# Designed miniproteins, single chains, continued (5): the designs that were tried, part 59

Each design is a single chain, and the fold is of that chain. pLDDT is the mean over its residues in the fold that is shown.

## One batch from the design tools (miniprotein)

Design m18038
Fold by ESMFold2-Fast:
Structure m18038 (fold): chain A 77 residues (1-77)
Amino acid sequence: AAPASSASPTEARILSAFLSGEVDGEKGATAREIAELLGVSQSTATRALRGLAARGLVVAERRGKSTVYRLDEAAIA
């Protein structure tokens, strides 16, 4: 089986923030905004968000010069 249980602590905190409404799951947030919310570096937040996107839990959407991450539509259904 694929190791579905290997989320990093940062990935788990980001998912918790989306599920608790600290981050708007429909509108999303930039890696910078998530990093500031969690008290981690932008690089740490970006890597965790890329891991979540690879799992299909969040989607990355380019808006001009910024990338916004939001809950995947399948994950919130």
Scores: mean pLDDT 74

Design m18039
Fold by ESMFold2-Fast:
Structure m18039 (fold): chain A 60 residues (1-60)
Amino acid sequence: ATRAKVAAQRARFAGDTEAIPLYAKAAEEYDTNPERARELEKQALDVAIEAHKKRYEALK
């Protein structure tokens, strides 16, 4: 719960709203499967980077 809230708040602050669902799933998996949780966090970062590049070009 705490990790999911922190990750979601950070993602919102950075404008990475598309990554929030993946961070939430990662937080849920940390108790049972930390390896999968880390994979989901990596995927969230990739999604955030891609979305940020597209938004940056659109706002220019």
Scores: mean pLDDT 67

Design m18040
Fold by ESMFold2-Fast:
Structure m18040 (fold): chain A 106 residues (1-106)
Amino acid sequence: SLQEDIAEGVALIDESSGNISLENALKQGKLSQYLKDQIKQGEEALKKVEEQQPDNTKAIKLYKESIKKYKEALEAAEQGKNEEALKLGKEGNKLYSQARKEVLLA
Protein backbone atom coordinates (compact mmCIF):
# COMPACT_ATOMS: atom_id res chain seq x y z
CA SER A 1 0.00 0.00 0.00
CA LEU A 2 1.01 3.67 -0.30
CA GLN A 3 1.21 3.93 3.52
CA GLU A 4 3.53 0.87 3.66
CA ASP A 5 5.69 2.25 0.79
CA ILE A 6 6.03 5.64 2.55
CA ALA A 7 6.91 3.94 5.88
CA GLU A 8 9.56 1.82 4.10
CA GLY A 9 11.06 4.96 2.51
CA VAL A 10 11.23 6.74 5.90
CA ALA A 11 12.92 3.65 7.43
CA LEU A 12 15.58 3.61 4.67
CA ILE A 13 16.31 7.33 5.19
CA ASP A 14 16.53 6.81 9.00
CA GLU A 15 18.94 3.87 8.52
CA SER A 16 21.15 5.88 6.12
CA SER A 17 21.24 8.90 8.48
CA GLY A 18 22.08 6.63 11.44
CA ASN A 19 24.93 5.00 9.50
CA ILE A 20 26.40 8.43 8.61
CA SER A 21 26.27 9.41 12.33
CA LEU A 22 27.91 6.09 13.30
CA GLU A 23 30.76 6.52 10.77
CA ASN A 24 31.28 10.15 11.88
CA ALA A 25 31.39 9.02 15.54
CA LEU A 26 34.21 6.58 14.66
CA LYS A 27 36.15 9.31 12.76
CA GLN A 28 35.83 11.61 15.82
CA GLY A 29 36.91 8.92 18.34
CA LYS A 30 33.37 8.92 19.85
CA LEU A 31 32.20 5.46 18.73
CA SER A 32 31.69 4.03 22.25
CA GLN A 33 29.76 7.15 23.35
CA TYR A 34 27.58 6.99 20.21
CA LEU A 35 26.77 3.32 20.89
CA LYS A 36 25.95 4.01 24.57
CA ASP A 37 23.60 6.82 23.46
CA GLN A 38 21.94 4.50 20.89
CA ILE A 39 21.41 1.79 23.54
CA LYS A 40 19.78 4.39 25.83
CA GLN A 41 17.56 5.74 23.01
CA GLY A 42 16.60 2.19 21.99
CA GLU A 43 15.67 1.25 25.57
CA GLU A 44 13.57 4.46 25.91
CA ALA A 45 11.83 3.71 22.56
CA LEU A 46 11.20 0.09 23.64
CA LYS A 47 9.67 1.24 26.96
CA LYS A 48 7.43 3.73 25.12
CA VAL A 49 6.16 1.14 22.60
CA GLU A 50 5.55 -1.46 25.36
CA GLU A 51 3.43 1.16 27.21
CA GLN A 52 1.59 2.68 24.19
CA GLN A 53 1.38 -0.29 21.75
CA PRO A 54 1.79 -3.48 23.89
CA ASP A 55 0.26 -5.64 21.10
CA ASN A 56 2.87 -4.43 18.56
CA THR A 57 4.98 -7.57 19.07
CA LYS A 58 6.90 -7.00 15.80
CA ALA A 59 8.11 -3.50 16.81
CA ILE A 60 8.97 -4.74 20.35
CA LYS A 61 11.01 -7.66 18.92
CA LEU A 62 12.86 -5.38 16.46
CA TYR A 63 13.75 -2.84 19.21
CA LYS A 64 15.06 -5.68 21.43
CA GLU A 65 17.17 -7.05 18.54
CA SER A 66 18.45 -3.51 17.75
CA ILE A 67 19.50 -2.95 21.41
CA LYS A 68 21.25 -6.35 21.40
CA LYS A 69 23.22 -5.40 18.24
CA TYR A 70 24.24 -2.02 19.73
CA LYS A 71 25.44 -3.80 22.91
CA GLU A 72 27.48 -6.26 20.79
CA ALA A 73 28.87 -3.28 18.81
CA LEU A 74 29.84 -1.52 22.07
CA GLU A 75 31.71 -4.64 23.29
CA ALA A 76 33.57 -4.81 19.95
CA ALA A 77 34.39 -1.05 20.11
CA GLU A 78 35.70 -1.37 23.70
CA GLN A 79 38.02 -4.18 22.45
CA GLY A 80 39.32 -1.92 19.63
CA LYS A 81 37.52 -3.99 16.95
CA ASN A 82 36.28 -0.91 15.09
CA GLU A 83 35.38 -2.72 11.81
CA GLU A 84 33.23 -5.29 13.70
CA ALA A 85 31.70 -2.49 15.82
CA LEU A 86 30.71 -0.55 12.64
CA LYS A 87 29.15 -3.67 11.09
CA LEU A 88 27.15 -4.47 14.25
CA GLY A 89 26.19 -0.80 14.72
CA LYS A 90 24.83 -0.66 11.14
CA GLU A 91 22.82 -3.84 11.81
CA GLY A 92 21.47 -2.13 14.96
CA ASN A 93 20.52 0.98 12.91
CA LYS A 94 18.66 -1.16 10.36
CA LEU A 95 16.67 -2.98 13.08
CA TYR A 96 15.93 0.32 14.88
CA SER A 97 14.61 1.93 11.66
CA GLN A 98 12.46 -1.18 10.96
CA ALA A 99 11.05 -1.03 14.53
CA ARG A 100 10.10 2.65 14.00
CA LYS A 101 8.40 1.70 10.71
CA GLU A 102 6.28 -0.92 12.53
CA VAL A 103 5.28 1.71 15.15
CA LEU A 104 4.19 4.09 12.33
CA LEU A 105 2.11 1.33 10.66
CA ALA A 106 0.25 0.41 13.89
Scores: mean pLDDT 89

Design m18041
Fold by ESMFold2-Fast:
Structure m18041 (fold): chain A 81 residues (1-81)
Amino acid sequence: SKKEEALKKILELVKENKDKIPGSAAVAFYNLAADHIDRNLPLERVRAHAEAIIAKLPEEHKEAARELFERIMEILEEYDK
């Protein structure tokens, strides 16, 4: 299904970036994406929660986390078309 394809793409992105950001942040990003797809969490709230998570990360992880999150957002925006 379209939902399963979107979640699979996001999981693959998280796996590709597992060594670049803390695992807790990766899990949180996946859960936010799943909450958008399954629980209709608005994209603006997904972004707000992700920005709060990124703000708490060590400086060396912030750029990689932001890049990963923006790629996840692209998948979610395509899903909503």
Scores: mean pLDDT 87

Design m18042
Fold by ESMFold2-Fast:
Structure m18042 (fold): chain A 92 residues (1-92)
Amino acid sequence: EKLKTIEEAVEREVARIGAEVPASPEALEGLRTALLDIAKSYSDRLTSEQLVEAIKAGGDTAIETARRNGALDRDSVVAGARTLIKKLEELL
């Protein structure tokens, strides 16, 4: 159940980003993998609601960075991942 909630939250962010900014399939897969792996590593210590909140924050940062850079690039993925980690650590 929690894993499915994490996967659905990540897919929602990937879909949103793919719709709003230019993104290659490889960049979208990089984002999906980064957000999913990070969220899974905190899943035993946080609630589903906290995980979804953090994933959304990561997605928001990735979109904002991608808009500034003109596309979802490596810097956007890294920025999103860093925001996700920061929010997960704040929720612990």
Scores: mean pLDDT 88

Design m18043
Fold by ESMFold2-Fast:
Structure m18043 (fold): chain A 73 residues (1-73)
Amino acid sequence: SLDEQIAQLEAEIKAVSAETDRVVAEYRRLLAEGRLTPEQHAEFARRIMELGDRQLELWSRLDALRAQKAAEE
């Protein structure tokens, strides 16, 4: 159902947000310890960018489904 699709997207957004928080926390920890290599900096930057792009895509899809639901009510 539309409600199930909305709930699934909300769950996916929450999961990606939680993963982003974990990646950022690990990056900040290693940065504070002075233990990041240039290669690790590049990998964290790429991963955070990819997670950000994924969140934007999921929010766009969620907004579209919410608009569809509002139009049906």
Scores: mean pLDDT 87

Design m18044
Fold by ESMFold2-Fast:
Structure m18044 (fold): chain A 66 residues (1-66)
Amino acid sequence: SSSRVKEAQELLEEAERLGEEYNKISPEIGDLAYAGGVNRAMGVFLGSYTFIQGGKENLEKAKELL
């Protein structure tokens, strides 16, 4: 669906921004946030709850490390 593609693209852009922002504090935290955001975007694109949950876990961990 074109709607799902747009949602995934928006989440990928968010992942890039969060990764860049957190990287200014720590490259490791930036990488973790980027990976989490990308996995969430892929989960939305593929319709996979496992990818969405994995992405959320990594984003939560990155936020805790800030």
Scores: mean pLDDT 82

Design m18045
Fold by ESMFold2-Fast:
Parts: sequence; structure tokens; C-alpha cells
Structure m18045 (fold): chain A 98 residues (1-98)
Amino acid sequence: SMQERLDEIERKVDEELALLKKNNRTDAVDALNTYVVPGIEKARELASSNPELAELYVKLGVGKALLALARKNPDTDEATIARLEAEIERIEKEIEEL
């Protein structure tokens, strides 16, 4: 079920957060807490009524976290940033149409 998938995703995110904190990866911790954790919370609210929309909110959170980290890395090329921005826009449009 979508609830079981969200429980598994949440466990993996918690494990990753613990590892990132241990390795002093503060920017990655901040990105996960700012975008991925709220995305999962929103997905959990939708899991029973609209599992497709729930999955899109998880994807949106992950996409926003990746974009935030890409923007903080001076070695990230403009093409990568543009690709991540375009993907987020696509997901947001899909959410609006659902």
C-alpha cells in the first residue's frame, strides 16, 4: 500500500539523516528537513485518498532538496540546475492537474 511505501521511505530518510549528521553534512540535513520531510508529511495526508498525488509530493520534496544542494555546490553546472528546475516545474504542473 502507499502507507507501507511511505513508512519504508520515512525509515530510509531517518537512517540517511542519522548518517549525514554523523558525517557533519549540515547542508544535506537542512535540505532533507526543509523539503523531503514535509513532502512525506503531505504525502501521508494524501496516501489513503489520492496515492498518485502522495507519490508526486514525495518526488517534489526530493527534487527541491536536490536543487537546493546543487545550488550550494559551486561545481554544479548551469545545465544541471536548469534540468532540476524544469523537473520541479513538471511535477508542480502535474500536481495542479491532478
Scores: mean pLDDT 89

Design m18046
Fold by ESMFold2-Fast:
Parts: C-alpha cells; structure tokens; sequence
Structure m18046 (fold): chain A 100 residues (1-100)
C-alpha cells in the first residue's frame, strides 16, 4: 500500500515502515477475529497460520541488509500479497459461518 514514499526514506525508516505495515495488518485481522470468530477453531487455526507468516515476514525484514527503494517495494509487495491471501481466507471462513 505505501510503496511510493519509500524513495524519500532512510534505510532504517524503510525497514521500520515495512514492519509497521505488518503490525497494522496483524492488528486489523486480530480485531476481525475477535469480533466475528474468537471461539471458532477453524478461524483460530487460520489466524495462527497468519501470525506465523507475519512473524516470518518481520524476521526477514529485520535480517535484510538491502533497503533500496526498489528492494523495499518488492519486499512490501511480497508481504502484501501473502498476507492479503491469508486475510481473504480468514474472512471467507467468517463469512461462511455468518451466512450459514
């Protein structure tokens, strides 16, 4: 989502911004799970997988030594792609529960 401003940031700011995007996405998904499926085992299992993916992405971001604007954009795109897919899966399970 915030791909364009990376060219004006320092390497540290780019890393911190990527981690912030992950953290904000985790908080939004957690609020959705807490609101719609806090006691559903399937929702909780998918959310656990999502949290593992988020932690892996944070660790990769922390270990990365290359924070050029292009590398940051590519890393952000990869993170958004994987996390959006898992968000969609969790949302679909919640929707199926509510519509059944």
Amino acid sequence: MDMTPFSSMSNQQRRDRVISIIDNTVQNVQQMVDTYGPNNPQVLQQYQQFQQTAQDNIQRAQQSTSWSPQDTRQTTYSIISSMSRQYGQIRQIIDDIQRS
Scores: mean pLDDT 75

Design m18047
Fold by ESMFold2-Fast:
Structure m18047 (fold): chain A 59 residues (1-59)
Amino acid sequence: SMAELEKQAERAIESARKLLDGPETSRLVAIHELEKLLKQITDPELQKRIREVIEELRA
C-alpha cells in the first residue's frame, strides 16, 4: 500500500542520514534505494525530502 511505501521511505531517509559521513559504497547503496522509492512515492513533500537526502549523500 502507499502507506507502507511512505513508512519504508521514512525509514530509508532515517537510515541514509546516519550514512552521510560513512563510506562511499554505503552512501551509493543508500542513493540507489532512495531513487527506487522516489519512483514509487507520489507525495510531493516526501519526494522533496528524498531528493534532498540523495543530494547530501552525493556531496
Scores: mean pLDDT 84

Design m18048
Fold by ESMFold2-Fast:
Structure m18048 (fold): chain A 95 residues (1-95)
Amino acid sequence: DEKNFNEGLKYAKKKDYEKALELFSKIKNVELARYLGLGVEYYKKKDYKSAIELFEEALKIQESAELYELLGELYEKLKDYKKAEEYYKKAKELK
């Protein structure tokens, strides 16, 4: 299940949204899967603020370096470079 979570996030970062959604659908934690799936749908639509809110909810359920990296990239899209740097540092701490 952790494998589906981390691989799904890697595909989301590569903008392979369909593969990300397929992998997230296999996650046993339904709430986590729902937040990740909705987050990817908003990311695909370039609604970065809504994507961030959903991925931050997912983060409360399960931390990962990949999720922190994705949040950093999304904050860069908003030009919030301070928040992006904070999330990238958190990602490095988990590696």
Scores: mean pLDDT 86

Design m18049
Fold by ESMFold2-Fast:
Structure m18049 (fold): chain A 78 residues (1-78)
Amino acid sequence: SALDQAIEAVKLARQAVEYAKKGDFEKAEELIKKSEELIETAKRLNQTVTDPLEQEAIDALIEEAEKLIEEAKKIIEE
């Protein structure tokens, strides 16, 4: 489901931040890529969701994952 994809995207994005903080940039970049793929899938599937509250929840999770990905990328760029 779109919700499951969005939840997994947040989990992988959080792991990417932790690996980036530890200096494991290869693992962090792998997790960023996987999270970005899950975000794109969640966005596509969310277009078919008919419950507005579920759509809003999925959008919020996608936004959280995107913020975490941006954080991980900034750590890698330092």
Scores: mean pLDDT 86

Design m18050
Fold by ESMFold2-Fast:
Structure m18050 (fold): chain A 86 residues (1-86)
Amino acid sequence: LEEVLELIYQSSSIAVIPADAPYPRRVYYLLGLLLSGVESEALNAMIDMIYREEDKPAIRELLELAKKVLKVSDKIYKFAEEQLNK
């Protein structure tokens, strides 16, 4: 799992996610969008297109792990939490 998050962070691409990763690829793609920290209508529209309430617990777990492993900035983390709570 930590290795998967490092791959997303380093490559900025969902394409490097292994087929046997513990969550669906859409969860990692949404995490990547949230961690981009870009506040735009286009980004919000993309989040809305792929956001699923059933995926919320997995995304929250991955976001907490990303803060510890990837050293995500507090600004980006806060943005991601605000998007998840809309």
Scores: mean pLDDT 67

Design m18051
Fold by ESMFold2-Fast:
Structure m18051 (fold): chain A 86 residues (1-86)
Amino acid sequence: TVTLTVPIDLERLAKKYGISKETARRAVEEAVREVDAELKARDPSVTVEFDAEKESVTITAATSAQAMEAAIRFAERVNERLKEAS
């Protein structure tokens, strides 16, 4: 089992996309929910979780390749949601 922790700077994301920190947090939460559901449908051992208080995303998978794929999908989805919120 591999666990990756990705720090999320909500303030920086909010400034980059011209949105509020709250809007950025919601975009990250939605991206996490969507990616977690999509990956679980393919492999139930993969989890993607967001901790708003710690401003971090934790990805757990059976292999490094799966964890990396999850991280890439999450990054892409977050970018999409943030652009939509802008």
Scores: mean pLDDT 85

Design m18052
Fold by ESMFold2-Fast:
Order: sequence, then structure tokens, then C-alpha cells
Structure m18052 (fold): chain A 107 residues (1-107)
Amino acid sequence: SLREDLRAFLDQLKAALDEMKAHIEADPELTPEEKARVQKLVDEIKAELDEMRAALDNGDVERAIAHLDRVIEKLKELKEVVKSPEYKAFLDSLIATLERLRAALEA
């Protein structure tokens, strides 16, 4: 179902963010402060994704959109922090995908 596909997408998204976080934490060229900022933003995004999933499970589309808006906002903040052009491109693609999802949920 669309709901099951969306849940699978959210799980894959959380896994991709965890992979990015792990690679950044292992990067010897980044300062501890830069690593801590990325870690905090990823953890906050994952918490908002969990709340979005809970809202979707309850059929609360309005609440799901509110949490999605916070995810998009925090992904934009994360893009400003990351140094790698590859991670910036990944985050841009992800933001665009989530903005399209938001439009579909409002329809």
C-alpha cells in the first residue's frame, strides 16, 4: 500500500542519515564541534521522522505534514553545516523529494 511504501521510505531515509552521520564522525579533518553539530541535527531529524511515522499510523495527515516541515527545515540546516559536495547534493535531492511528498500529502 502507499502507507506501507511511505513507511519503508522513512526507514530507508533514517538509515541513509545514520550512514552519513557515521562517515562524518569518522572524518579526521572535521573538528569535534562540527561533528557534534551534525550529530545533533541528524538525531533531531530522526526524532521528527519518528513523530511523522506515528502521525501517519494514526491517519493524522495534518500532523504528519507539520513534522515533515520540521524535517525539511532541519535538513536545510544540515546542508549548511556539511562540507562535502557529495553530502550537499544528497541533502538537496532529499529535500526536493520531501517537498514533493509534502505537496502530495496536501492534495
Scores: mean pLDDT 84

Design m18053
Fold by ESMFold2-Fast:
Structure m18053 (fold): chain A 67 residues (1-67)
Amino acid sequence: MRGQREDEAFRNSPEEKRGELLSLHARLLGAVVGLVIAKKENDQESVKKYETEIAELEARIDALIAE
């Protein structure tokens, strides 16, 4: 539960936490760009894959911020 995420947060110093957050935001931007391209190409399968990836990345970002 929270104790497991606390252990991860302990490993992630303020510097590492910021770096990880920025890395996740960069990946999120890439996924958003991919989603836009997939929508333009009318590739519904890729749209769904990118929407799922965006949701997972947002969840990870929220988890890091909530600490």
Scores: mean pLDDT 74

Design m18054
Fold by ESMFold2-Fast:
Structure m18054 (fold): chain A 77 residues (1-77)
Amino acid sequence: MEKVKEVVKLQKEMAELYREALERGDTEVAKETLDALVEVQRLLRKGIEANDEEEIEKTVKLGRERLKKLKELLEKS
């Protein structure tokens, strides 16, 4: 399922952002990134278990939006 791969890529980018935030001492961005990772993981699991492609597509959109906001926060730090 190609969209699952997109979610995994987003999770990898979030993990990298988390590491960068910690290295910079930005605990706020780190905390928000962990929250985003947990939410995306929960939704991905739900979509996979239900075999629901629409749910996985929504997870991709949410993940992209979350990642964009997190990157903006880190840049403003």
Scores: mean pLDDT 82

Design m18055
Fold by ESMFold2-Fast:
Parts: sequence; structure tokens; C-alpha cells
Structure m18055 (fold): chain A 91 residues (1-91)
Amino acid sequence: TPSKTSAEKIHELRREAREKADELEEEIRKLGENAPDELKIEFAAELTVYANLGGIRATLEALKRLSDLKLSPEIIKEGTLKGSEETGKLL
């Protein structure tokens, strides 16, 4: 059915967003306190895409990961807006 193909595409996009977020988190952790804001914004954006394409568990995981890196509220807001815009373009 068409819904199966759409579900597979959403699953692939969600997995790609999670993998990108994982790579960005590794870079942020390697750079420590000197990590640029642009990198942190990209991390928040990819987690937002992952959450928007996923269920409640994906959203909770994203919120925990944003909290664990102690990102500023301003970075979280900018990343969330960017990720929401990117999700809208995918749907």
C-alpha cells in the first residue's frame, strides 16, 4: 500500500537525522566548551527532525539529549525552528 512506502521513507529519514545528530554530538564533545554555536544549532535541528518524524519515545530521547549537552535556551530555540522548517519540507 502507499502507506507502507511512506512509512519506510519516514523511517529512513528519521534514522538519517539520528545518525547526523550522533556525529554532531561527537564533534561537540571533542571540541568541548569551544564548540561553535552553529554546530550546536545543527545538532538541535537534526534532533528536532528525528523527534518530528518519530513517536513519543523519539521526542523524549531528543529532549534528554538536548538537556544532557546543557545547550543554551537560545541555541535550542534556533535549532528547533530550523529542524521544524526542515521537517516541513520533507512532508
Scores: mean pLDDT 82

Design m18056
Fold by ESMFold2-Fast:
Structure m18056 (fold): chain A 100 residues (1-100)
Amino acid sequence: SMEEIMKLFEEELEEAERLIEEIEKEAEELEPYDPEFAEKIRKRVEEIRKELEEIKEEAERAKENKDLEGLRRALRRAIQVVAGLTLLRMEIYIKKKELE
């Protein structure tokens, strides 16, 4: 149902925002050790924030138009963003281990 997909979508957005906050904090912690890598992470987060805004707009349009397929596309995009953020978090973890 549309309500069920909207609930899943909101959960994915909350997870994405949580991961972004954690990644931004970790980039700040890495800046004294590898400022170029920290800047690369911040730029990637900025791109992801823009993508999330586009995804939110797509979901809002789909909801207004009762477009179930459009809402499913927005959900799939949100899931992919969360997956990408999780991988980015792992790359940061590896970098931290290399700097020890």
Scores: mean pLDDT 89

Design m18057
Fold by ESMFold2-Fast:
Structure m18057 (fold): chain A 79 residues (1-79)
Amino acid sequence: DERARLLAQLEEAFAKGIATQNNPQSLEIGRVLYAFLKELLEEGDWESIEEASERLEELADKKEMTVEAVKAEIEAIRK
């Protein structure tokens, strides 16, 4: 199931971001991401979910995952 794979990939990227950065904003980031992913899931926009996964994984790898950075990536995807 490709949907399950994309969701697992997003969950892994989020967990990696928290673990890698020891981010004090992780709870707030989680809330923002949950709201966005729920919106995309309800719309069936799997392309945006896949793009979000890649962008968030990039932020986690660079250790730049903050609330503001996550919101900026969400706004970029919504365009």
Scores: mean pLDDT 67

Design m18058
Fold by ESMFold2-Fast:
Structure m18058 (fold): chain A 103 residues (1-103)
Amino acid sequence: GEMEEALRRAREALERAREAIRRGDVRAALEALREALKALVEALKHLNEENREELIRLTEEAIRLAREAARLAREQGDEEAAFEAEILEGLLGILLGVAKLIG
């Protein structure tokens, strides 16, 4: 269904973000994290008890990867990328809060 498709897209985007971070490619990581955020927002539209735990888990993973991207960007002197990663972390934090509040 649409939920399964959204969660699959989120998982695939998060894997691309991990691979980008592993190779030091902050810009590719941010692109993948933006795709993950879009997929997680789509998944939120179809939220129910059966899929809530998975949505929460993937959102927490995305937050962790955004923090890693921000740190890596600062280490590389890419202050713009660091700021974008911090904004993505904030938006993902809002999404996590919403997912935990609604059933």
Scores: mean pLDDT 89

Design m18059
Fold by ESMFold2-Fast:
Structure m18059 (fold): chain A 94 residues (1-94)
Amino acid sequence: MKVTITLDNKDEADAVEKAAKKFGERTGVSVTITRESENKIVLTLEFDFILGDSIRVEVSVEKKGNTLIATIRVIDETTGEVLAESTAEVKMSD
């Protein structure tokens, strides 16, 4: 599965990249991260089961003070079940 994400700035893209790395470590899913620009990131997720075509990936970035919190959720479109979730925090520059 391939997901292209366009963000507002570099710090948000850095937060998403960190969350994606953490997601792969926590779930065992193979995640390939490609930065196409400062604010554009492509995630390639390799699942070892048939549900790949029925999976939705949600990515959110929230700002809390000087910290960006990126969350990646993998949801089964057929059942609405959250199959996996990972959150990472990045402190903003300046």
Scores: mean pLDDT 75

Design m18060
Fold by ESMFold2-Fast:
Structure m18060 (fold): chain A 82 residues (1-82)
Amino acid sequence: SSSVTAFWLSESQKLISELKSEFADNPEAQEILQEAQELQTQLITLQEKGEPLPTHLQKKMVDLYDRAGVLALKNAVDKVLK
């Protein structure tokens, strides 16, 4: 339902804020999280227009969160291994 989708968008917004705070010192992660935030804005616009949210765009947003986390971890590991 649209209410469930609105809840998911709200939780996603909270997650983006949390990850941006967690990885503030990682510019690559910040760039990917910015892409996720832009996609979220697009999804919110669709929701406001009463249009259904495509599941593939929701999955893409989750993928962007995963990529940001992996890059942040990789950067931390690379610094330790030098």
Scores: mean pLDDT 74

Design m18061
Fold by ESMFold2-Fast:
Structure m18061 (fold): chain A 101 residues (1-101)
Amino acid sequence: MEKELLAAGGHFGALRDLANEYKKQGNYEKAIKLYEMLARSYLAAGDDRAAGEAYKNLGDIYKAAGNLDLAIRYYRQAARLYRRAGDLDAAREAEEKVRAL
């Protein structure tokens, strides 16, 4: 299944759009699997900014599910990845999400 999704998505944008749609529908199980796969794929590709976005979305899902400990961990990982990518505004946004919990 993950390999099929990666093969269908040489364009990670399509998989991200699908993950965003599952998140919007409250289908957190499918959204989590897609964002975890996207984060791994982006990290392997050296795209730290896109990996940070995937981790931020995982934080948002775990916050919505009431798992604040996981939400904090994922937002902090997102902030580190954004900072590594030089996206200081996105890093600050992720840190603000931790403070809002």
Scores: mean pLDDT 83

Design m18062
Fold by ESMFold2-Fast:
Structure m18062 (fold): chain A 56 residues (1-56)
Amino acid sequence: SSVLSLPLEERLQLAADAVAAMEPRSREEADILVDYYARELDLSPEERARLRALVG
């Protein structure tokens, strides 16, 4: 809940860092994790795409 009060850029970076820490072994695994955090953070499709770009 406290994370949702942060600016969007900080929330996206925290989510990207969390995905990286889980060390996804494929683009499919990375997409699953990105979709999970997009739902948890209530991200729009454009914001989800930005998160995906940050993950690589």
Scores: mean pLDDT 83

Design m18063
Fold by ESMFold2-Fast:
Structure m18063 (fold): chain A 101 residues (1-101)
Amino acid sequence: MAEEEERRRRAQAALDTLRTLVESGKQAIDDFTKEALKALKEDPEKAEEVIARMRAFVDGMVSAARGLAREHPEVREEALKAADELRSYGDQAIEEVKKAK
């Protein structure tokens, strides 16, 4: 019983972490997109650096979500879905910046 309650608390904490990761991740991606679009008008080389930083950030967020899936099997489906959502959001943002060239 006590171990099952502890497991439930850990699973809930993982779900809360995933929700925060997706929300904060999307906000950061939006901020990177604004920075990249601004850089593109002023200095195209700086825009490439921002895109590279955005890609590295998305890779880190996806890796973190997949890490949660490995450590908390009970939330694996949610964690993998979060990883896919962050990857898609980041990829769309990068393509929007590339199309603005």
Scores: mean pLDDT 84

Design m18064
Fold by ESMFold2-Fast:
Structure m18064 (fold): chain A 67 residues (1-67)
Amino acid sequence: SSLAVTLFRQGLALAQQGRVDEAGAAAYLGALMEGDEATAKRIAELGRQRDAAGLIELLREMLARYE
């Protein structure tokens, strides 16, 4: 959906700024809206690990799928 894509773009921008908690929250909501439970779990794990680089890579992959 367009809202999920917007949330993934927002998450990517926040992650690139090092705002990992905000990035994870936006990305997690986007994944849930698409019913992508596996991606939502991966986002939650990357957030727990404070892995901004991993979150950036995952969000780029998600955006490539929708665009």
Scores: mean pLDDT 84

Design m18065
Fold by ESMFold2-Fast:
Structure m18065 (fold): chain A 75 residues (1-75)
Amino acid sequence: MEEFVELSLKEVADLVRRLLAPLIAAQATRTPEGYELAPHVRKAIKAAGELIQEVIDNGGKVSKALLDEFLAAVA
């Protein structure tokens, strides 16, 4: 059985806003074709979306593995 962590939608949104938004701003490289994002930033964006969906679907809990993946990607 996968371990779950209790988080509200507000707590997940606050984590994404505090950790992911500044990471995107700092790690996005402008190219002539647009923006290039580092692989760990793309992974963090994907994990953030999955965390938001999971907290909604599970009524305030997320997979610890998914949370750990997001936190590792934004570190």
Scores: mean pLDDT 78

Design m18066
Fold by ESMFold2-Fast:
Structure m18066 (fold): chain A 71 residues (1-71)
Amino acid sequence: MAEIEEQIRRMQKEFEQYVRELQKELDKAKEKALKDPSLMEEFLQLLKEKIREAGEQLRKLQEKIRELLEE
């Protein structure tokens, strides 16, 4: 039991780090786009792509946790 909980906590921390890095990248791109409107289209495209990637990563994480819990 405790070992499975530790594995889940590690996976959650890894995902939190991924989200934190993703947030930094998006914030940086957003600041650039706000300063230069010509970059707004590129920012919107990046945002769409990152949302798709994050959604897929979240889905895989949920499936892996479900497999560990064998619910």
Scores: mean pLDDT 77

Design m18067
Fold by ESMFold2-Fast:
Structure m18067 (fold): chain A 76 residues (1-76)
Amino acid sequence: GKAAANAERAKASAENLAASIKKTLGETPKITVEEKGDSVEVRVESEHYKGVMRASEEGIEIEGEGFGLEVRGRTE
């Protein structure tokens, strides 16, 4: 369904971000996927970055902090 598609998109985005962090900083980010009812949370954690994407039927919400920056947003 739409929620599953959004969850897969969030996971792919997390893997791309983790690969970028590994290539640029030499850090090995930890990716954690947790199912919470009708939503999925994907977390990416490294020494200098922490982020979470919450995927649901309604879209993907993102929140992250690192490198002195905070990012928040959502897709519809």
Scores: mean pLDDT 75

Design m18068
Fold by ESMFold2-Fast:
Structure m18068 (fold): chain A 103 residues (1-103)
Amino acid sequence: SSLVQQAEQLHKEGEKKYKEGDYEGAYKLYTQSINLLTQAGQSGSKLSTDSEVLRVKVLVEMGETQTAVLLAAGTLAAEKSAKAPEEVLKKLQEALDYAVERE
């Protein structure tokens, strides 16, 4: 079974839930997608990064802004330590800035 294929489906379901205003459902689906991508060795992938960014935005929409800042900062620090590509670090920094601006 392709973990990446399952992660892509979960990400798309998360996007649907986000658009419907089901932020709790979206958060859960993005988290499950990230976990499968990590298991597949795809932590620094575009799909993983997109799910991480959207998970931060979902927390902000839920009013969990402090949690969003802590999650975004922690994810950015971990990816910097892992020497992730600059494009990944830039997207995670933008997600952190998004959460900080809405505190």
Scores: mean pLDDT 88

Design m18069
Fold by ESMFold2-Fast:
Structure m18069 (fold): chain A 71 residues (1-71)
Amino acid sequence: SREELLEKAKKIVKESAKVLGLKPSEELIEKTAKEIVELFLAGQAGELSLEEYQERTEEIFNEFVEEAKKE
């Protein structure tokens, strides 16, 4: 379900933040997790190539890191 995907995405975002020594807000975690889920669903629907999927994943991750550093 979309709810299960969101919960898994939030866990991944939190674990990534810990590895990087970042302390993002719960709001930033939720925002980033939603973006990951939307990208995953677009990929599943065949709306993105593998290359586009990888590029957008990097964009989401880079934006997350930059926003977390500003908090």
Scores: mean pLDDT 84

Design m18070
Fold by ESMFold2-Fast:
Structure m18070 (fold): chain A 112 residues (1-112)
Amino acid sequence: MEAIERIVELAQKAIDEINKAKTPEEVRKIYQRAVDEITRIAEEDRSPEVLEAASRALHALGIAYAQKLLELGYDKERVEEMLRGIARALGLPFEEVKNGVETAKRLLEEVR
């Protein structure tokens, strides 16, 4: 439970920081830091429950990252392909994943 709570809190804080970031470089740094920390927690506690929480958190971060890059005017086609990949991995409609922030919040809530 503590590991799952840490993963969700790290992801939620990173998504908030991504939404406030002003440059793609800031977004990438926030995203990479969160990915590294979540991966470390998952590697220390390899229980199926923690691995599932980490997987969902990483997908939520990927959605937030992709949406922020779109807002900053970066390669729309490449970002949309990334979002389609995430939609396929999660079994969700592309349009739902494209509505990034709300989808990311819901994915993190489903882990708890």
Scores: mean pLDDT 80

Design m18071
Fold by ESMFold2-Fast:
Structure m18071 (fold): chain A 64 residues (1-64)
Amino acid sequence: MEKLDEEIKKASEEAQKRIGERLNEAVKTRKLTPEEVNRLGAQLFDEATEEIEKKIEEMKKKLE
């Protein structure tokens, strides 16, 4: 059990929730087509991946 693994899990769960909320709001507000939804979903996933990678790097710096 490592503190880093726990933080990564938490960040992943928060990112999934945030992506879901943003997609739902965008579909409801902007009436996106299926193609636009897929494109937005891909963008949000890429953003979440970058955020998780930044958190991992930050935590590694703190531990080392």
Scores: mean pLDDT 75

